# Designed miniproteins, single chains, part 105

Each design is a single chain, and the fold is of that chain. pLDDT is the mean over its residues in the fold that is shown.

## One batch from the design tools (miniprotein)

Design m3642
Fold by ESMFold2-Fast:
Structure m3642 (fold): chain A 71 residues (1-71)
Amino acid sequence: SAMEKLKELKEKKQKEIGELARKAQEAGLRAHELKADPERYPIALAELERLGRELDQAYERAQKEIAEAEK
């Protein structure tokens, strides 16, 4: 049914976003720990920024796909 497909889509998107959020949190903690390391900090910060952008894009895509599935 359409309702079952919508529930499955929401659960899939929630898991994908949750995994990205966890990775972003871990990257943030690494960047914080490495803030005094001139070689490792820029790499950790770039990874955090990349994951933050991916998380934002994942939220936007999830909202769009869920809205389309609710039609």
Scores: mean pLDDT 86

Design m3643
Fold by ESMFold2-Fast:
Structure m3643 (fold): chain A 94 residues (1-94)
Amino acid sequence: SREELLELARELIELAEEFLERHDVPEGWRARLEEALRRTREALEDPSASDEEVFAEASELAKLLMAGALHLRDLETYERVAALMERMRRVLEE
């Protein structure tokens, strides 16, 4: 459902914000994550955005966050993001 997709996207945003607060992320990684975070928020707040559009922006944020988490050896964040992305994919495939 759309409601479930939006809920999962909000969880991803919170996880990304927590990651950026907790870690000293290299400037280039921080800029890319902040941009993806902004785009995901914009899609989530846009009532005209399709479920596919919300998922696309959230997917890009998730990929960047997972890559950053691996680089900083934050396996907990990596696993949490991977699980959220899989759940979002299942919701979209319904």
Scores: mean pLDDT 86

Design m3644
Fold by ESMFold2-Fast:
Structure m3644 (fold): chain A 77 residues (1-77)
Amino acid sequence: SFDAAKAAETVPAARARTEGDVAAAAEVARRVMREAGEPEARIERVAREIRESDPEEAYRLLEELERELERRREEAK
């Protein structure tokens, strides 16, 4: 049987919250990339990278992505 107490032991509440933050960052990345017209393959790759990162790295990757998309918009003008 799946033991909820054993699951709580291996994934503390604090860690579960930070995993939620990473998922939120990945969803923001998907939204921003879709608005920028990025190909679906790239959207899924970048979102996966963010989702597999720790929270601090996930937000760092999101900032880098936003900066890259802004630069590309500037270059297109």
Scores: mean pLDDT 69

Design m3645
Fold by ESMFold2-Fast:
Structure m3645 (fold): chain A 78 residues (1-78)
Amino acid sequence: MIKKVWVIGQPGGGTGILIRQLESQGAEIIFIPGDKAEEVLRKMKEEGKEPDIILASGSNIDLARKLQKEYAPDSKLI
């Protein structure tokens, strides 16, 4: 199965390497600006499109945790 990965904000050092590894394994990577993350995740949930993995780093971790619980509770937060 193709993994769907949503990246909230700018990826930090190690997160960039993980994104490249997942993409090389056929994962679908979607980059979402932090200031648009809630709007995008709400819309995608309404369309039945939920991620398998949510990636966030630094100041975006708390935002990602909130959005994961509200819009994609079955996804993994990394």
Scores: mean pLDDT 78

Design m3646
Fold by ESMFold2-Fast:
Structure m3646 (fold): chain A 71 residues (1-71)
Amino acid sequence: EERRRLEEEARRYEVMGGAADGLARMADAVIKTGSNMSQEDKDKMQALADAQRKQSEEYRRRSEELRRKLE
């Protein structure tokens, strides 16, 4: 049924968004240990964190849009 498909799709976006958020948090943690990292490595990790947060927000937005259709 269409409702089940929307629920499954929303769940998939939630899982993907959570994974992206987790990766962003790990990158932030690595930057904070940063006495052993070059500035170039810190910049790369910050870019990764920013990209993953953006991706997490996009997936969350899509999940919320699908869940609005279920309400």
Scores: mean pLDDT 80

Design m3647
Fold by ESMFold2-Fast:
Structure m3647 (fold): chain A 58 residues (1-58)
Amino acid sequence: SSAENGVNNTGARAAIALAEGRISLEEAIAMVREAGKRYNNPEAAEKAIAGLRKLVGE
């Protein structure tokens, strides 16, 4: 869906920025949560956040 694609695209951008050291995990999580609100898909946002936590060894 377009809403899921919007959240997933934000999650991918956040993951790249986090992996490159351009943002913190906290900032990456905030970006994805705001996308979840914007696209009205908090479930997709929480799934993307779980992926971000795995990237940093959580």
Scores: mean pLDDT 81

Design m3648
Fold by ESMFold2-Fast:
Structure m3648 (fold): chain A 79 residues (1-79)
Amino acid sequence: GPKKAVFEVDEEGKLTLVDGDPSFAKYNGKDATELGVELVARHGASVETVYGEETVTTTFSTPDEVLTFKMTKETKAKI
């Protein structure tokens, strides 16, 4: 199956790997919006966004990779 990773998005919109395949640590410090656009435009990722009570979760899925970005609603409103 696909390799999976979970990232936290900080208040500046930057990614930190918190769970999943350690090879995805290569994206640490990358801008979440920039990587999200790249995953969709260049890698054909499907996108699902789930709005929780305090947290927004966006998952990018390809056949090879499933990457989940977790952020606060405040951070999501700024990016």
Scores: mean pLDDT 86

Design m3649
Fold by ESMFold2-Fast:
Structure m3649 (fold): chain A 106 residues (1-106)
Amino acid sequence: SKFQRFVEDGIRDVRAGIRSAEKAGDKESVELLRRALRHLERALRGEDPIAHLREAIRETERAARRLAEEAGKSSREMMVIYIGAAINAIGARFSAEQALKELERS
């Protein structure tokens, strides 16, 4: 289904974001993205998917904002890693929003 594809896309992006945030040493962003990952996995299993998608959107938005802010405070080398993680968090949020829209149409 389109719903499943969007949730799986979000999971891939969150996992990529976690790896980049871990390279940056940003434990708080890693925790936000891991919370988003758990919500996406629960939505994929059909466990209250609307509620879990809304939480995944919220956590990925928080992570993206934090990662972009930390990029602005960092060295050039670290900025590239933070921006990469922020792009992944934005992608995951977009995918979760698309998955939510598919459920609202059903």
Scores: mean pLDDT 91

Design m3650
Fold by ESMFold2-Fast:
Structure m3650 (fold): chain A 82 residues (1-82)
Amino acid sequence: MAPTPGLTPLEQRVLRLIAEKPMTAEEIAKELGISLEEAQRIIDRLVERGLVKKTEDGKYVAASADEMREGIARLNAEAAAA
C-alpha cells in the first residue's frame, strides 16, 4: 500500500484502525486515548480527504476508490463461489 502523505501520525493511526475494521468515533477515541471531540475532528478530515466513509451503523470504513472497487469485486466473487 502506498503511504498517504500529509497526514499526522495520529491521523494515520486512525486510518489504520478503520482499515482493519469499521469503528465508531467513540471506539477510536478510546483506542487512541483522545477525546471524542478530537476523534470526530480527525475523522471529519479523513472523510473530506475521501479516505473514510460513515456507514448507517454510525461506524467509519476506509473509502479509497481503488480499494472499494477491488473489495466489492472480491466480495462478489466470494459470494458466487460460496
Scores: mean pLDDT 70

Design m3651
Fold by ESMFold2-Fast:
Structure m3651 (fold): chain A 61 residues (1-61)
Amino acid sequence: DPDISETEWLERPDPLPEGALRVTPEQARRAHSLYPALQRALEAGDYDTARRLATEAGELA
């Protein structure tokens, strides 16, 4: 694909909940909302917050 930049931008934003077998729509939505917060924490170097969010997302999966 010649549009590599667009491909990178269109990359799936919700990698965490994809593998969840028995997730309600509410749980999926919550896991989805945790992903941006997790990314933000990692970008800020707040690894404590990132660990909490990752643990919560893992509990939902």
Scores: mean pLDDT 59

Design m3652
Fold by ESMFold2-Fast:
Structure m3652 (fold): chain A 74 residues (1-74)
Amino acid sequence: MQQLQQQRLQQFTEEAKKLAEEYAPKADDFDAVVELNQRLAELFQRALGDITDPAFRQQLSQVAVQAMTEAIKA
């Protein structure tokens, strides 16, 4: 089970980073920021799936927050 969590975390991290890079040029567009947030939420739920480990949920949350911060701060 831990190996599955590591795979999902890695995949989510890569997808979130790519999504943030895609949306960074549009960070001044409110609609684009809302769309980024929605897509990150969808990726988050997909990565979490049926896993009930709160530590895993926290790790996914940290990745999502970092991706949003990198997209809108620069």
Scores: mean pLDDT 78

Design m3653
Fold by ESMFold2-Fast:
Parts: C-alpha cells; structure tokens; sequence
Structure m3653 (fold): chain A 80 residues (1-80)
C-alpha cells in the first residue's frame, strides 16, 4: 500500500465518527467491489462493521476495526 492508499483508508475509517452515513455507503461499496473476489475473515469483519454503523454505532474502536479490515483487504491486492 502506498501512502495515498493508506491515507484514504484512514479518512474512510474516520467517517465512522464524523459522517457515519457516508462511512456506511463507502464501506458497502468496498465490500461489493472487493469481497466477491476474495471472501475471507476481513470481509466478514467488514460486514459486521457495516451492520454496526447501520444500527447507529459510532466509536473510535469501530473506526479502528474498519481501518484494520480495509487494510487487510487492500494488502491482498497484488500490485499491477
């Protein structure tokens, strides 16, 4: 992961606190795009996080969990 990709993941994770509705939309988009290719524990964690945000949960712990799930998903993408 380059510095820009890591920064984008950090920004998305912070949306859980600052704009949870946008975080929900963006997390769902990541799941729909990447998880059909590599369904694993990180994608299960992402789905659980999406459900928690959808149920009105917002916390620094949830933001950190989203960041970790996104980093795991992104790290499995091979460079071109």
Amino acid sequence: LDAKEKALIDDLANLVITDPKRALVEARAVKDFFCPISPDRACEDLDNIINQIGNGKTSEELAANLKNALLKIASKMKPA
Scores: mean pLDDT 76

Design m3654
Fold by ESMFold2-Fast:
Order: C-alpha cells, then sequence, then structure tokens
Structure m3654 (fold): chain A 67 residues (1-67)
C-alpha cells in the first residue's frame, strides 16, 4: 500500500471522529484513542474504507457503552 493511501484513510477517519465529537460529545481522549487505532490499521495494510468502517464501529461501541 502507498503512504498516500494511508494518509487518505487517516484524514477520512479524523473527519468522522470530528463529526461524532460534535454530535455525541466524544472526549479528546476517546478521539485520540480511536485515531491511534485507525493509524495502526493503516500501517497494517487496511484500505481507507476499512479504516473508516473500523473508526465508526469503535465510536458506536463507545457511545452504546455509555447507555
Amino acid sequence: MTEEQIKEGLEMAKRVVDIYKQLYGLSEEEAEEILARARELGEQGATPQEIVDATIALIEEIIKARE
């Protein structure tokens, strides 16, 4: 995988995290943890779409755990 594809996936993940921070009130610590995992997946060869899907799944799990 190219470094450019990893960067694209991370930028998409960051955008998703920013949206969910605004809508559901994710903490800065939770956002940083989610983005750290997204970066690890990209380094392991995940596609941009896989990085985004995993990011959304982690956010939803955190929100559901609060209820």
Scores: mean pLDDT 79

Design m3655
Fold by ESMFold2-Fast:
Structure m3655 (fold): chain A 94 residues (1-94)
Amino acid sequence: MKEVLTVTVTSEKEIEKPDVELSEGEKIQMKLYQEKGTEIRKEPVEVDGKTVHTLELVVEDEDEISEGAKLAAISLGNQMANQNGGEVKIEYKK
């Protein structure tokens, strides 16, 4: 099955310069993920007067998104939301 992790950050204004930093371990996990998976960063869009930022991690039928990559993506979303007074939504589909 195609596996998708979607991290959505909704804020009042566009996050132009997110001051987000992954730990060294999280950077390693994302680098390992990028060898087999696709990272999709969507352009920010306005929905209901707020700006929505979306990051997707996508793998093909025989691959799995590692727990480390999931946690790194979630950490990025939480940091963006916390710094910009936004909200995080996480969706996982297998």
Scores: mean pLDDT 73

Design m3656
Fold by ESMFold2-Fast:
Structure m3656 (fold): chain A 70 residues (1-70)
Amino acid sequence: SSAQKLIDKAREYAEKYRDEDPDVAKKLEEIAKRLEELVKAGKVTPSLISSFGIDIASLLFDYQLKKRKE
């Protein structure tokens, strides 16, 4: 599902960035956990998937900008 792909992607990036930026990794893991709980509860909607996708994309974009300024 689209939700499961977002969960997997967020966890993949959390693992990748864990040593470089633990705060970003923690936020990605928290997003994945929240979305996973919504999936388990059967409360996932297309608008929620879009919202979580934007949150993940925003975090990753901000992280990339931060790294380019260093």
Scores: mean pLDDT 81

Design m3657
Fold by ESMFold2-Fast:
Structure m3657 (fold): chain A 87 residues (1-87)
Amino acid sequence: SMEEEERKKKEIEEIKEETERIVEEIEELVAEIEKTGSEEIAKVARELLEQAKLLADSAKVSTDLEKLKIYLDGVKGLLEMVKKLLE
């Protein structure tokens, strides 16, 4: 139905926006780690950001809702790993 198609389109857009927002949060945290952390911790943080960017690139070209959910869960996991580097 048209209603189901609109809901799916909205969910796809929301997941893409959330994925981009989380990557931006990771970028901000990595910039903080680079200013305050050791070079070894900064390298790990940059590697996690690179992985998050790859997932976001995959999300950008996807129209598969289930794949988008997997990419979103992936960047959420990477955000939690970056947050642990600040502990």
Scores: mean pLDDT 88

Design m3658
Fold by ESMFold2-Fast:
Structure m3658 (fold): chain A 75 residues (1-75)
Amino acid sequence: KAAAVERAQKFVERQGARLIELSKTMSKSNMEGLMEQLRKMAQDMARALDAPESFKKKLEQTLKKTEEEVREIQK
């Protein structure tokens, strides 16, 4: 269902925002573990939903942007 795909996208966006906030106080090693977990969850959701390629690309862009923000904060 389109609603499930939209919900998954919003979930990843919200988790990304929380990880960016946590990166202000957590170690780089701990953040790498959390980012890897978020990426795996996003990939698992895309597979479970049999999501279209456009959705997979949007998730990848969200994950990349989150990783870049975390890296900048931990600089």
Scores: mean pLDDT 79

Design m3659
Fold by ESMFold2-Fast:
Structure m3659 (fold): chain A 110 residues (1-110)
Amino acid sequence: HMEEEKKKIDEAMELINEGKLEEALKLIEELLENGSDEIMEAIFRVGLKLVVQAELLEDEEALKRAEELVKEAAKRLRELGDPSLDQLLKDFKDKLAEIKEIKENNIKNV
């Protein structure tokens, strides 16, 4: 049900903030498989945050799983005709570039 699905999205977000990427991935992968079309954008957004956190934590396994999650959610959003997908993908690429620049600048400023 939508209310329970939204609650699981919120739980996954808290797990990401705590650095518990495996637990967050497990919850979101389950929602991607069994969830309603109405939460696909939320699943996609959480997947993007998982990719960002996996990059920051240098967790290669979490990164691979998060990238697959984002690809599957993006495919479903394309099939649903979601008009926000192109903007979401652009915002994600911009954020990843920013994170890589921050990492590079931190190394140079030591």
Scores: mean pLDDT 77

Design m3660
Fold by ESMFold2-Fast:
Structure m3660 (fold): chain A 74 residues (1-74)
Amino acid sequence: SKKEAAQLYLENMERILEEIKKSTDVEEAEKLLKQLQLGYDYLRFNYPDDQEALTRAEQLLKEAEKILEELKSK
């Protein structure tokens, strides 16, 4: 797998997480979370050997899920 390509996907996922952090709309945050989930699935499928990238992507996904749950509880 190409480490540079995996890093570009991680950077995109980090940008999406920042958009989730700024969101006040549950529906918008859910759509952004779905984009993060698709990014994680793509990384896992295409770069399964890059454990550092997969661990980072999973952390970003868990942070997004936590933010969405907190947003829903308001």
Scores: mean pLDDT 83

Design m3661
Fold by ESMFold2-Fast:
Structure m3661 (fold): chain A 94 residues (1-94)
Amino acid sequence: MSVGELLSKLSPELQEKFFEILREMYEKLAERVKTLDLSDKEAMEELVRELGEELKKKIEEWGKKENVPEEDTKILLEAAEKTTELQLEEIREM
């Protein structure tokens, strides 16, 4: 199941929040890559994994604060994991 198919199971409000948090992580990634050797694939993969874990943590913390149903939080976390996997594949294919 694609990230889009997973997110389609959620309300529009939850989808918007997922993309808001994801955008924050991509902005952080863009700043961090300025200080990295882009030829070091291992360093790039480690950064993507670090930000992927931060993304999941932010989703869990937000979900608890806003009393998001557990089943919806699980879908958001699965979408976050798949997004990280796709980013890692892109780095490996570079």
Scores: mean pLDDT 81

Design m3662
Fold by ESMFold2-Fast:
Structure m3662 (fold): chain A 77 residues (1-77)
Amino acid sequence: MSVEELRERLREVSRELIEVGSRLSLLLMKISIAKKHPETLSEEELKELEEEAERLTEREAELTEEHLRLGRELREL
């Protein structure tokens, strides 16, 4: 893989990490509010938010690992 390809993939992963992190923060805030104010969301709606937060947490972990790997590869070039 070329230096330019590594840099482009690193930029893509960095953008996705920012997007996922922002969405996760918003979802966790909504879940926290809903738990304090059970009248705002149904149990089904709360469960959907919790499942989405779990998916985003997994995605963030995957992207973080890839970011670290790409950064290491780029530094070795």
Scores: mean pLDDT 82

Design m3663
Fold by ESMFold2-Fast:
Structure m3663 (fold): chain A 60 residues (1-60)
Amino acid sequence: SDEEVLESALGHADAVVENLKSASEEAIKEAIKNAEEELKNLSGPRKKGNEYLLEKLKKL
């Protein structure tokens, strides 16, 4: 379901953010760039998950 896809995407995003909390500034910038590029090709719950990831990465 769309709800299960969203929950999976949000969980993945949280794991990515946790792993990047101790990463280099360059690694964080690359992750932000990749998330911004992916947003152009996503829709629905996957897009929402990636928007959540991008917001969290920008706050690191």
Scores: mean pLDDT 84

Design m3664
Fold by ESMFold2-Fast:
Order: sequence, then structure tokens, then C-alpha cells
Structure m3664 (fold): chain A 81 residues (1-81)
Amino acid sequence: SEIDELLEEARKSKDISKAIALLIKAFILAQENKDVEALERVAEEVRELLRKHPDMPESLKEFLEELLEAARRKVEELRKE
């Protein structure tokens, strides 16, 4: 799927800004498709990116944490139907 390709590309990317852009696109597509599993995978990839780059700028950490919470919230919302 396009989401799987975006997540794989993000995981392989050495450029953190490119990885973030790919994760945002995956998140948007997962929301549009109401794909809970894809949203959970986006959240997992965001956590992994934060773990791998503890020295990233604070503004990027804040953005990624917001993206993580948005993904978690959307999963909870969709599971409640």
C-alpha cells in the first residue's frame, strides 16, 4: 500500500526532515482511510524517530510529540466508532 511504502521510506531515510514529511503524509492518508493499524504504525515510527534522535532540536521534538498524540487520539476515536 502507499502508506506501507511511505513508512518504509521514512524508516530508511537518513534525513530527519524527509522522514518527518513522509510520516505526516502517511498520517494524513491513514486518517482519510480510517486505517487504525496504519495510524498505530505511524505512532510507532514517530516513537522510533524520537528514540533514535534524542539530540534533535526541541521544536522538532515538540512537533513529533504532537503528531504522536494526534495519531493516538485518532486511533482511540476510530475504535469507539
Scores: mean pLDDT 84

Design m3665
Fold by ESMFold2-Fast:
Structure m3665 (fold): chain A 90 residues (1-90)
Amino acid sequence: NEKIKQLEKQIEEAKQQLEADPIPINYLKLAVAYKNLGNEYKKNNQLDKAKEAYEEALKVLNEYEKLFPDASQEIPTHLKKVIEDELAKL
């Protein structure tokens, strides 16, 4: 699947960007990339891989909350809720 390969590349790029510059937006970019990968695995009935991708997104969002308590929590809170809802449907 070309879309999954593209998303895996985006995750590797997001990880490298986060390692180079560990700022709020780079955590959110990585979380979104994992969410999108989970969504594509779900569409292809690869439910175990979808679960793993969603769980990785939640780990990134939990780390964001821990490291940046004074940053905006609106976007990460919405992302977490969406991902948790998708996990519940697997």
Scores: mean pLDDT 87

Design m3666
Fold by ESMFold2-Fast:
Structure m3666 (fold): chain A 74 residues (1-74)
Amino acid sequence: MSPLEELLAEAEARMAEIEARRDELTAQQVSERVHAILRETLARAEALGLSEEDKDRLTARILGRALEMQQALR
């Protein structure tokens, strides 16, 4: 797999773990974990020399997944 695909898969797995534990987590804890995933994923993408477009794709996927989790509550 490409580095981008590996980072996307890892981010999705970490987001799925947050969703699975949502009933055990406060909104603050969910927000903190989502931001940690975003920061760590972008830092790794930068270290791997990924393009700005690839970093935007990672950001969109992580934030989109967080929005989907939020919308599932309403």
Scores: mean pLDDT 80

Design m3667
Fold by ESMFold2-Fast:
Structure m3667 (fold): chain A 62 residues (1-62)
Amino acid sequence: SMNEEVQEKYHRNAIELLKKIAEQQKDIERALRVVKQMLKFEKNESFRKELEDLKRQLEKLG
């Protein structure tokens, strides 16, 4: 559906942006804080899973 495509694009763009922040700034703590903040307010279960997966990756880097 159109709503699913919009959500998918948003999820993909958000994850890519967070990865770039982690890579370019080496600011793993900052990226982790952003991910944790997003998880507190995010209601989409699929996106929450992607954010939790990213959180685990960032925790392994720190």
Scores: mean pLDDT 80

Design m3668
Fold by ESMFold2-Fast:
Structure m3668 (fold): chain A 77 residues (1-77)
Amino acid sequence: ERRKKWIERQAELLKKAMIKAGLKSFDELEDYVIEQFKKEGYSEEDINWLKETLDRLRKEIEEAGYLPKVEEEIAKS
């Protein structure tokens, strides 16, 4: 129950961030964030940690049934 509320909040924040950046899917968001970190000179270890963190967030949102809804709402914006 607390976990569901947390995931719902993360999905809303992710949706707002994706809309602001003009991204259409979570995959585009992940690619965008990774490229920005590479350009800023972050280490391969930091980039791998970021990728794993984003993958975990995506799975949590997907398991809660929010990922398709987030992408649908982005398409409406």
Scores: mean pLDDT 68

Design m3669
Fold by ESMFold2-Fast:
Structure m3669 (fold): chain A 89 residues (1-89)
Amino acid sequence: MKEKILEAAVKLIREKGTENTSISDIAKAAGVSKSTIYRYFKSKSELIRAIDERYTDEVIKELEEAIKNETDPLKQFKLRLKLEITRMA
């Protein structure tokens, strides 16, 4: 459920921006009630923070997988730097 809400929110924000995306729009896109969203997220700001956190986690995961599969020491070093910067953001 929480994942379904986050995915619907990301899609709508990508299409029309954060300012033009309401909790009602997200509820409709996710196929849930507005009250269901408020059970998981107390406000639109909390929902946006959850999206930012999820995006950061996905980027970290992609970088860790890229590092694991990289055999060139210089490229591996550059990926490790990107990972460190992402963790600091």
Scores: mean pLDDT 76

Design m3670
Fold by ESMFold2-Fast:
Structure m3670 (fold): chain A 73 residues (1-73)
Amino acid sequence: MEAEKRKKLEEEIEEGVKLLTAAVLATVAANKLAKEYNLKEEEYREKRREIFERLLEKESLEEQKKAAEEILK
């Protein structure tokens, strides 16, 4: 039956979009912080990971964007 496979595909797509969005926003935010605060490469990697994890915890794309904006302050 097609419905079960479609539901799984939709879930995979949604998870993929959230993952990709978190990765892009985390990279952009960490890059801005690195430039503004002259972070060392190790500090940059840690910040990028922390931001990525925080964004993945958000339920919606809108909340991910808000969290990224707050990190940039």
Scores: mean pLDDT 76

Design m3671
Fold by ESMFold2-Fast:
Structure m3671 (fold): chain A 66 residues (1-66)
Amino acid sequence: MDIEELIKEAKEKGIRVVKVPFRYSEINREVMLALTEAGFGLTGVKPRKINSVEEAIKLIREENGL
């Protein structure tokens, strides 16, 4: 699952707080939970509209240089 690789890469880069470029919704709930359960803090940046989990993961990667 792409979120597992995202978490691994973020930990390897020493990221403690993940920049989240979207508002919380049911669509991104699983991604947000996975990040918090992995021990990351979350901080909101300029929100973009998303329609899928894949878009959420892609935008997190772009915003955090992953």
Scores: mean pLDDT 81

Design m3672
Fold by ESMFold2-Fast:
Structure m3672 (fold): chain A 90 residues (1-90)
Amino acid sequence: SAEIEEARRLVGRGLQLAMEGKEKEALELFLRALEIFLRVGDIEGAAEAIDDAALALRFMGKDEEADKLLELRKKGKYEEALEFLKELVK
């Protein structure tokens, strides 16, 4: 769907921004992508967005936050992962 394509594009752009040191902008794009995937029920897309957000957080030196996101993903707690990511963007 167009929404899934948009969410995947946001994830790719977020990874690029993280590599450029634009951490807040990267996290905001991962948050938007995760919101889209969860709204449309694309659990595979949501899991990928969380994995990529965790990789970006490790690149930023935020290993504890990355580990927390991956733990939530492993437990299938996608809404908790979304709320955790919202707090990181504030």
Scores: mean pLDDT 87

Design m3673
Fold by ESMFold2-Fast:
Structure m3673 (fold): chain A 75 residues (1-75)
Amino acid sequence: SEAELRAHLAAVDAQLQAIAAQGNSKENQIKALELMIAALERLRAYFRSRGDLETAARVEAVLEQLRKKLAELKA
C-alpha cells in the first residue's frame, strides 16, 4: 500500500541519517547504497503496480547507477 511505502521510505531516511552520523567510511557508504537500492526497488515495484511504466523506467536507471557504484566500492 501507499501507507506501507511511505513508512518504509521514512524508516530508510532515518537509517541513512544514522549511517551519516557514523561517518563516511567505505563500510557506511556500502550500507547506505544497499538501503537506497532496496528502497528504490520497492518504489519501482510500486510504480509498476500502478501502470506508471515511464516513472518505473526512470527509477530503474537510477538503480543501475547505484548498483554500479556499489560494485565499484566492493571491488
Scores: mean pLDDT 84

Design m3674
Fold by ESMFold2-Fast:
Structure m3674 (fold): chain A 87 residues (1-87)
Amino acid sequence: SLQKRLEESRQLFIKFFAEQTEKLLGIKEYDDETAARLFLLMVELSILLAFKADPSEIEAVEEEIRELADEETAKKILEVAKEIAKK
């Protein structure tokens, strides 16, 4: 069924992005769904910073990261996002 194929794809993407979080950011403390979400939020923040998006949009993504991660992990993700955004 379509729902089963979508769920299987979702699980594969969650695992992939969680592995990227561990390998690239050194973050191991989170479950796969949270780790994958943090990676995607970091990418989104990098894009917003690179394109000089509205401060309110940047602040909203930074707040989501802080809500999902502990203070030290959130700080690391924000720093990595800023480095990726530099041209």
Scores: mean pLDDT 81

Design m3675
Fold by ESMFold2-Fast:
Structure m3675 (fold): chain A 71 residues (1-71)
Amino acid sequence: GDREAIIEALRWIGENDSDEKIAVRAHIAAEEIEAGRADGREVATELLELAKANPNASPESIERLERALAA
């Protein structure tokens, strides 16, 4: 489902993004969603906007978040 796709994208970003701040935020976001403390779609959308504004963010992170949000 949507939630699973978002968590998978966030875990990938946490392990692979070239920007440490984006990676750390993705890691925390995945944990918060799994704990039921955050809405997956809301947090993924916020991180997508942050990644798009950050020239050091991996393009693959943006593509993965857009795909997960479309699922």
Scores: mean pLDDT 85

Design m3676
Fold by ESMFold2-Fast:
Structure m3676 (fold): chain A 100 residues (1-100)
Amino acid sequence: SILEKILELLEKGKKILVEALSKVLPEDIVKLIDESMQTFLEQIKKLNDEEAIEAAEDAIDGFKYKIEWLEKNYPELKELIEKGKEIVKEAEELLKKAKA
């Protein structure tokens, strides 16, 4: 399903974000962010399709915010930031299809 593809992209995006954050933040903070994001993704899987789409949109927006924060403060992480931006773009395109 489109929702399953969005969730797969969000899981892939989480891994890239955690890798980027691990280079600039303390390990304990990175672990909290990773666990928080994983919990949210698991919660989305328990929702009905309409609620899951809304929650996925919120997850994508939160992901965009973190990528923009990394780009502003740690531009040396350019390769990981570009990968994160590509995942966000692909997730946003799938989200548009899910809402149609």
Scores: mean pLDDT 85

Design m3677
Fold by ESMFold2-Fast:
Structure m3677 (fold): chain A 80 residues (1-80)
Amino acid sequence: LPVTPEELAEKLGVSREVAGALLGASQFDKPLTVEELAERLGLPRDVAEEAFKVAQSLGLVKDGKIDPEKLKAFIEELAK
């Protein structure tokens, strides 16, 4: 990805851990629940929940799941 966790954290006003979780989620091929995000990225539940809330506030959550393709497109636009 053309953006680091530190750059994404600054642009979104979130912690580096939350930004890292969003970047990790964007690498998956299918929509992710909070539980799947925590399990697959090896994150504390609190970090996964905060990342999910951020994605939801950005309109990137549908049917209780983060859409990785939309998240990836959003991050790529922020990197420009």
Scores: mean pLDDT 81

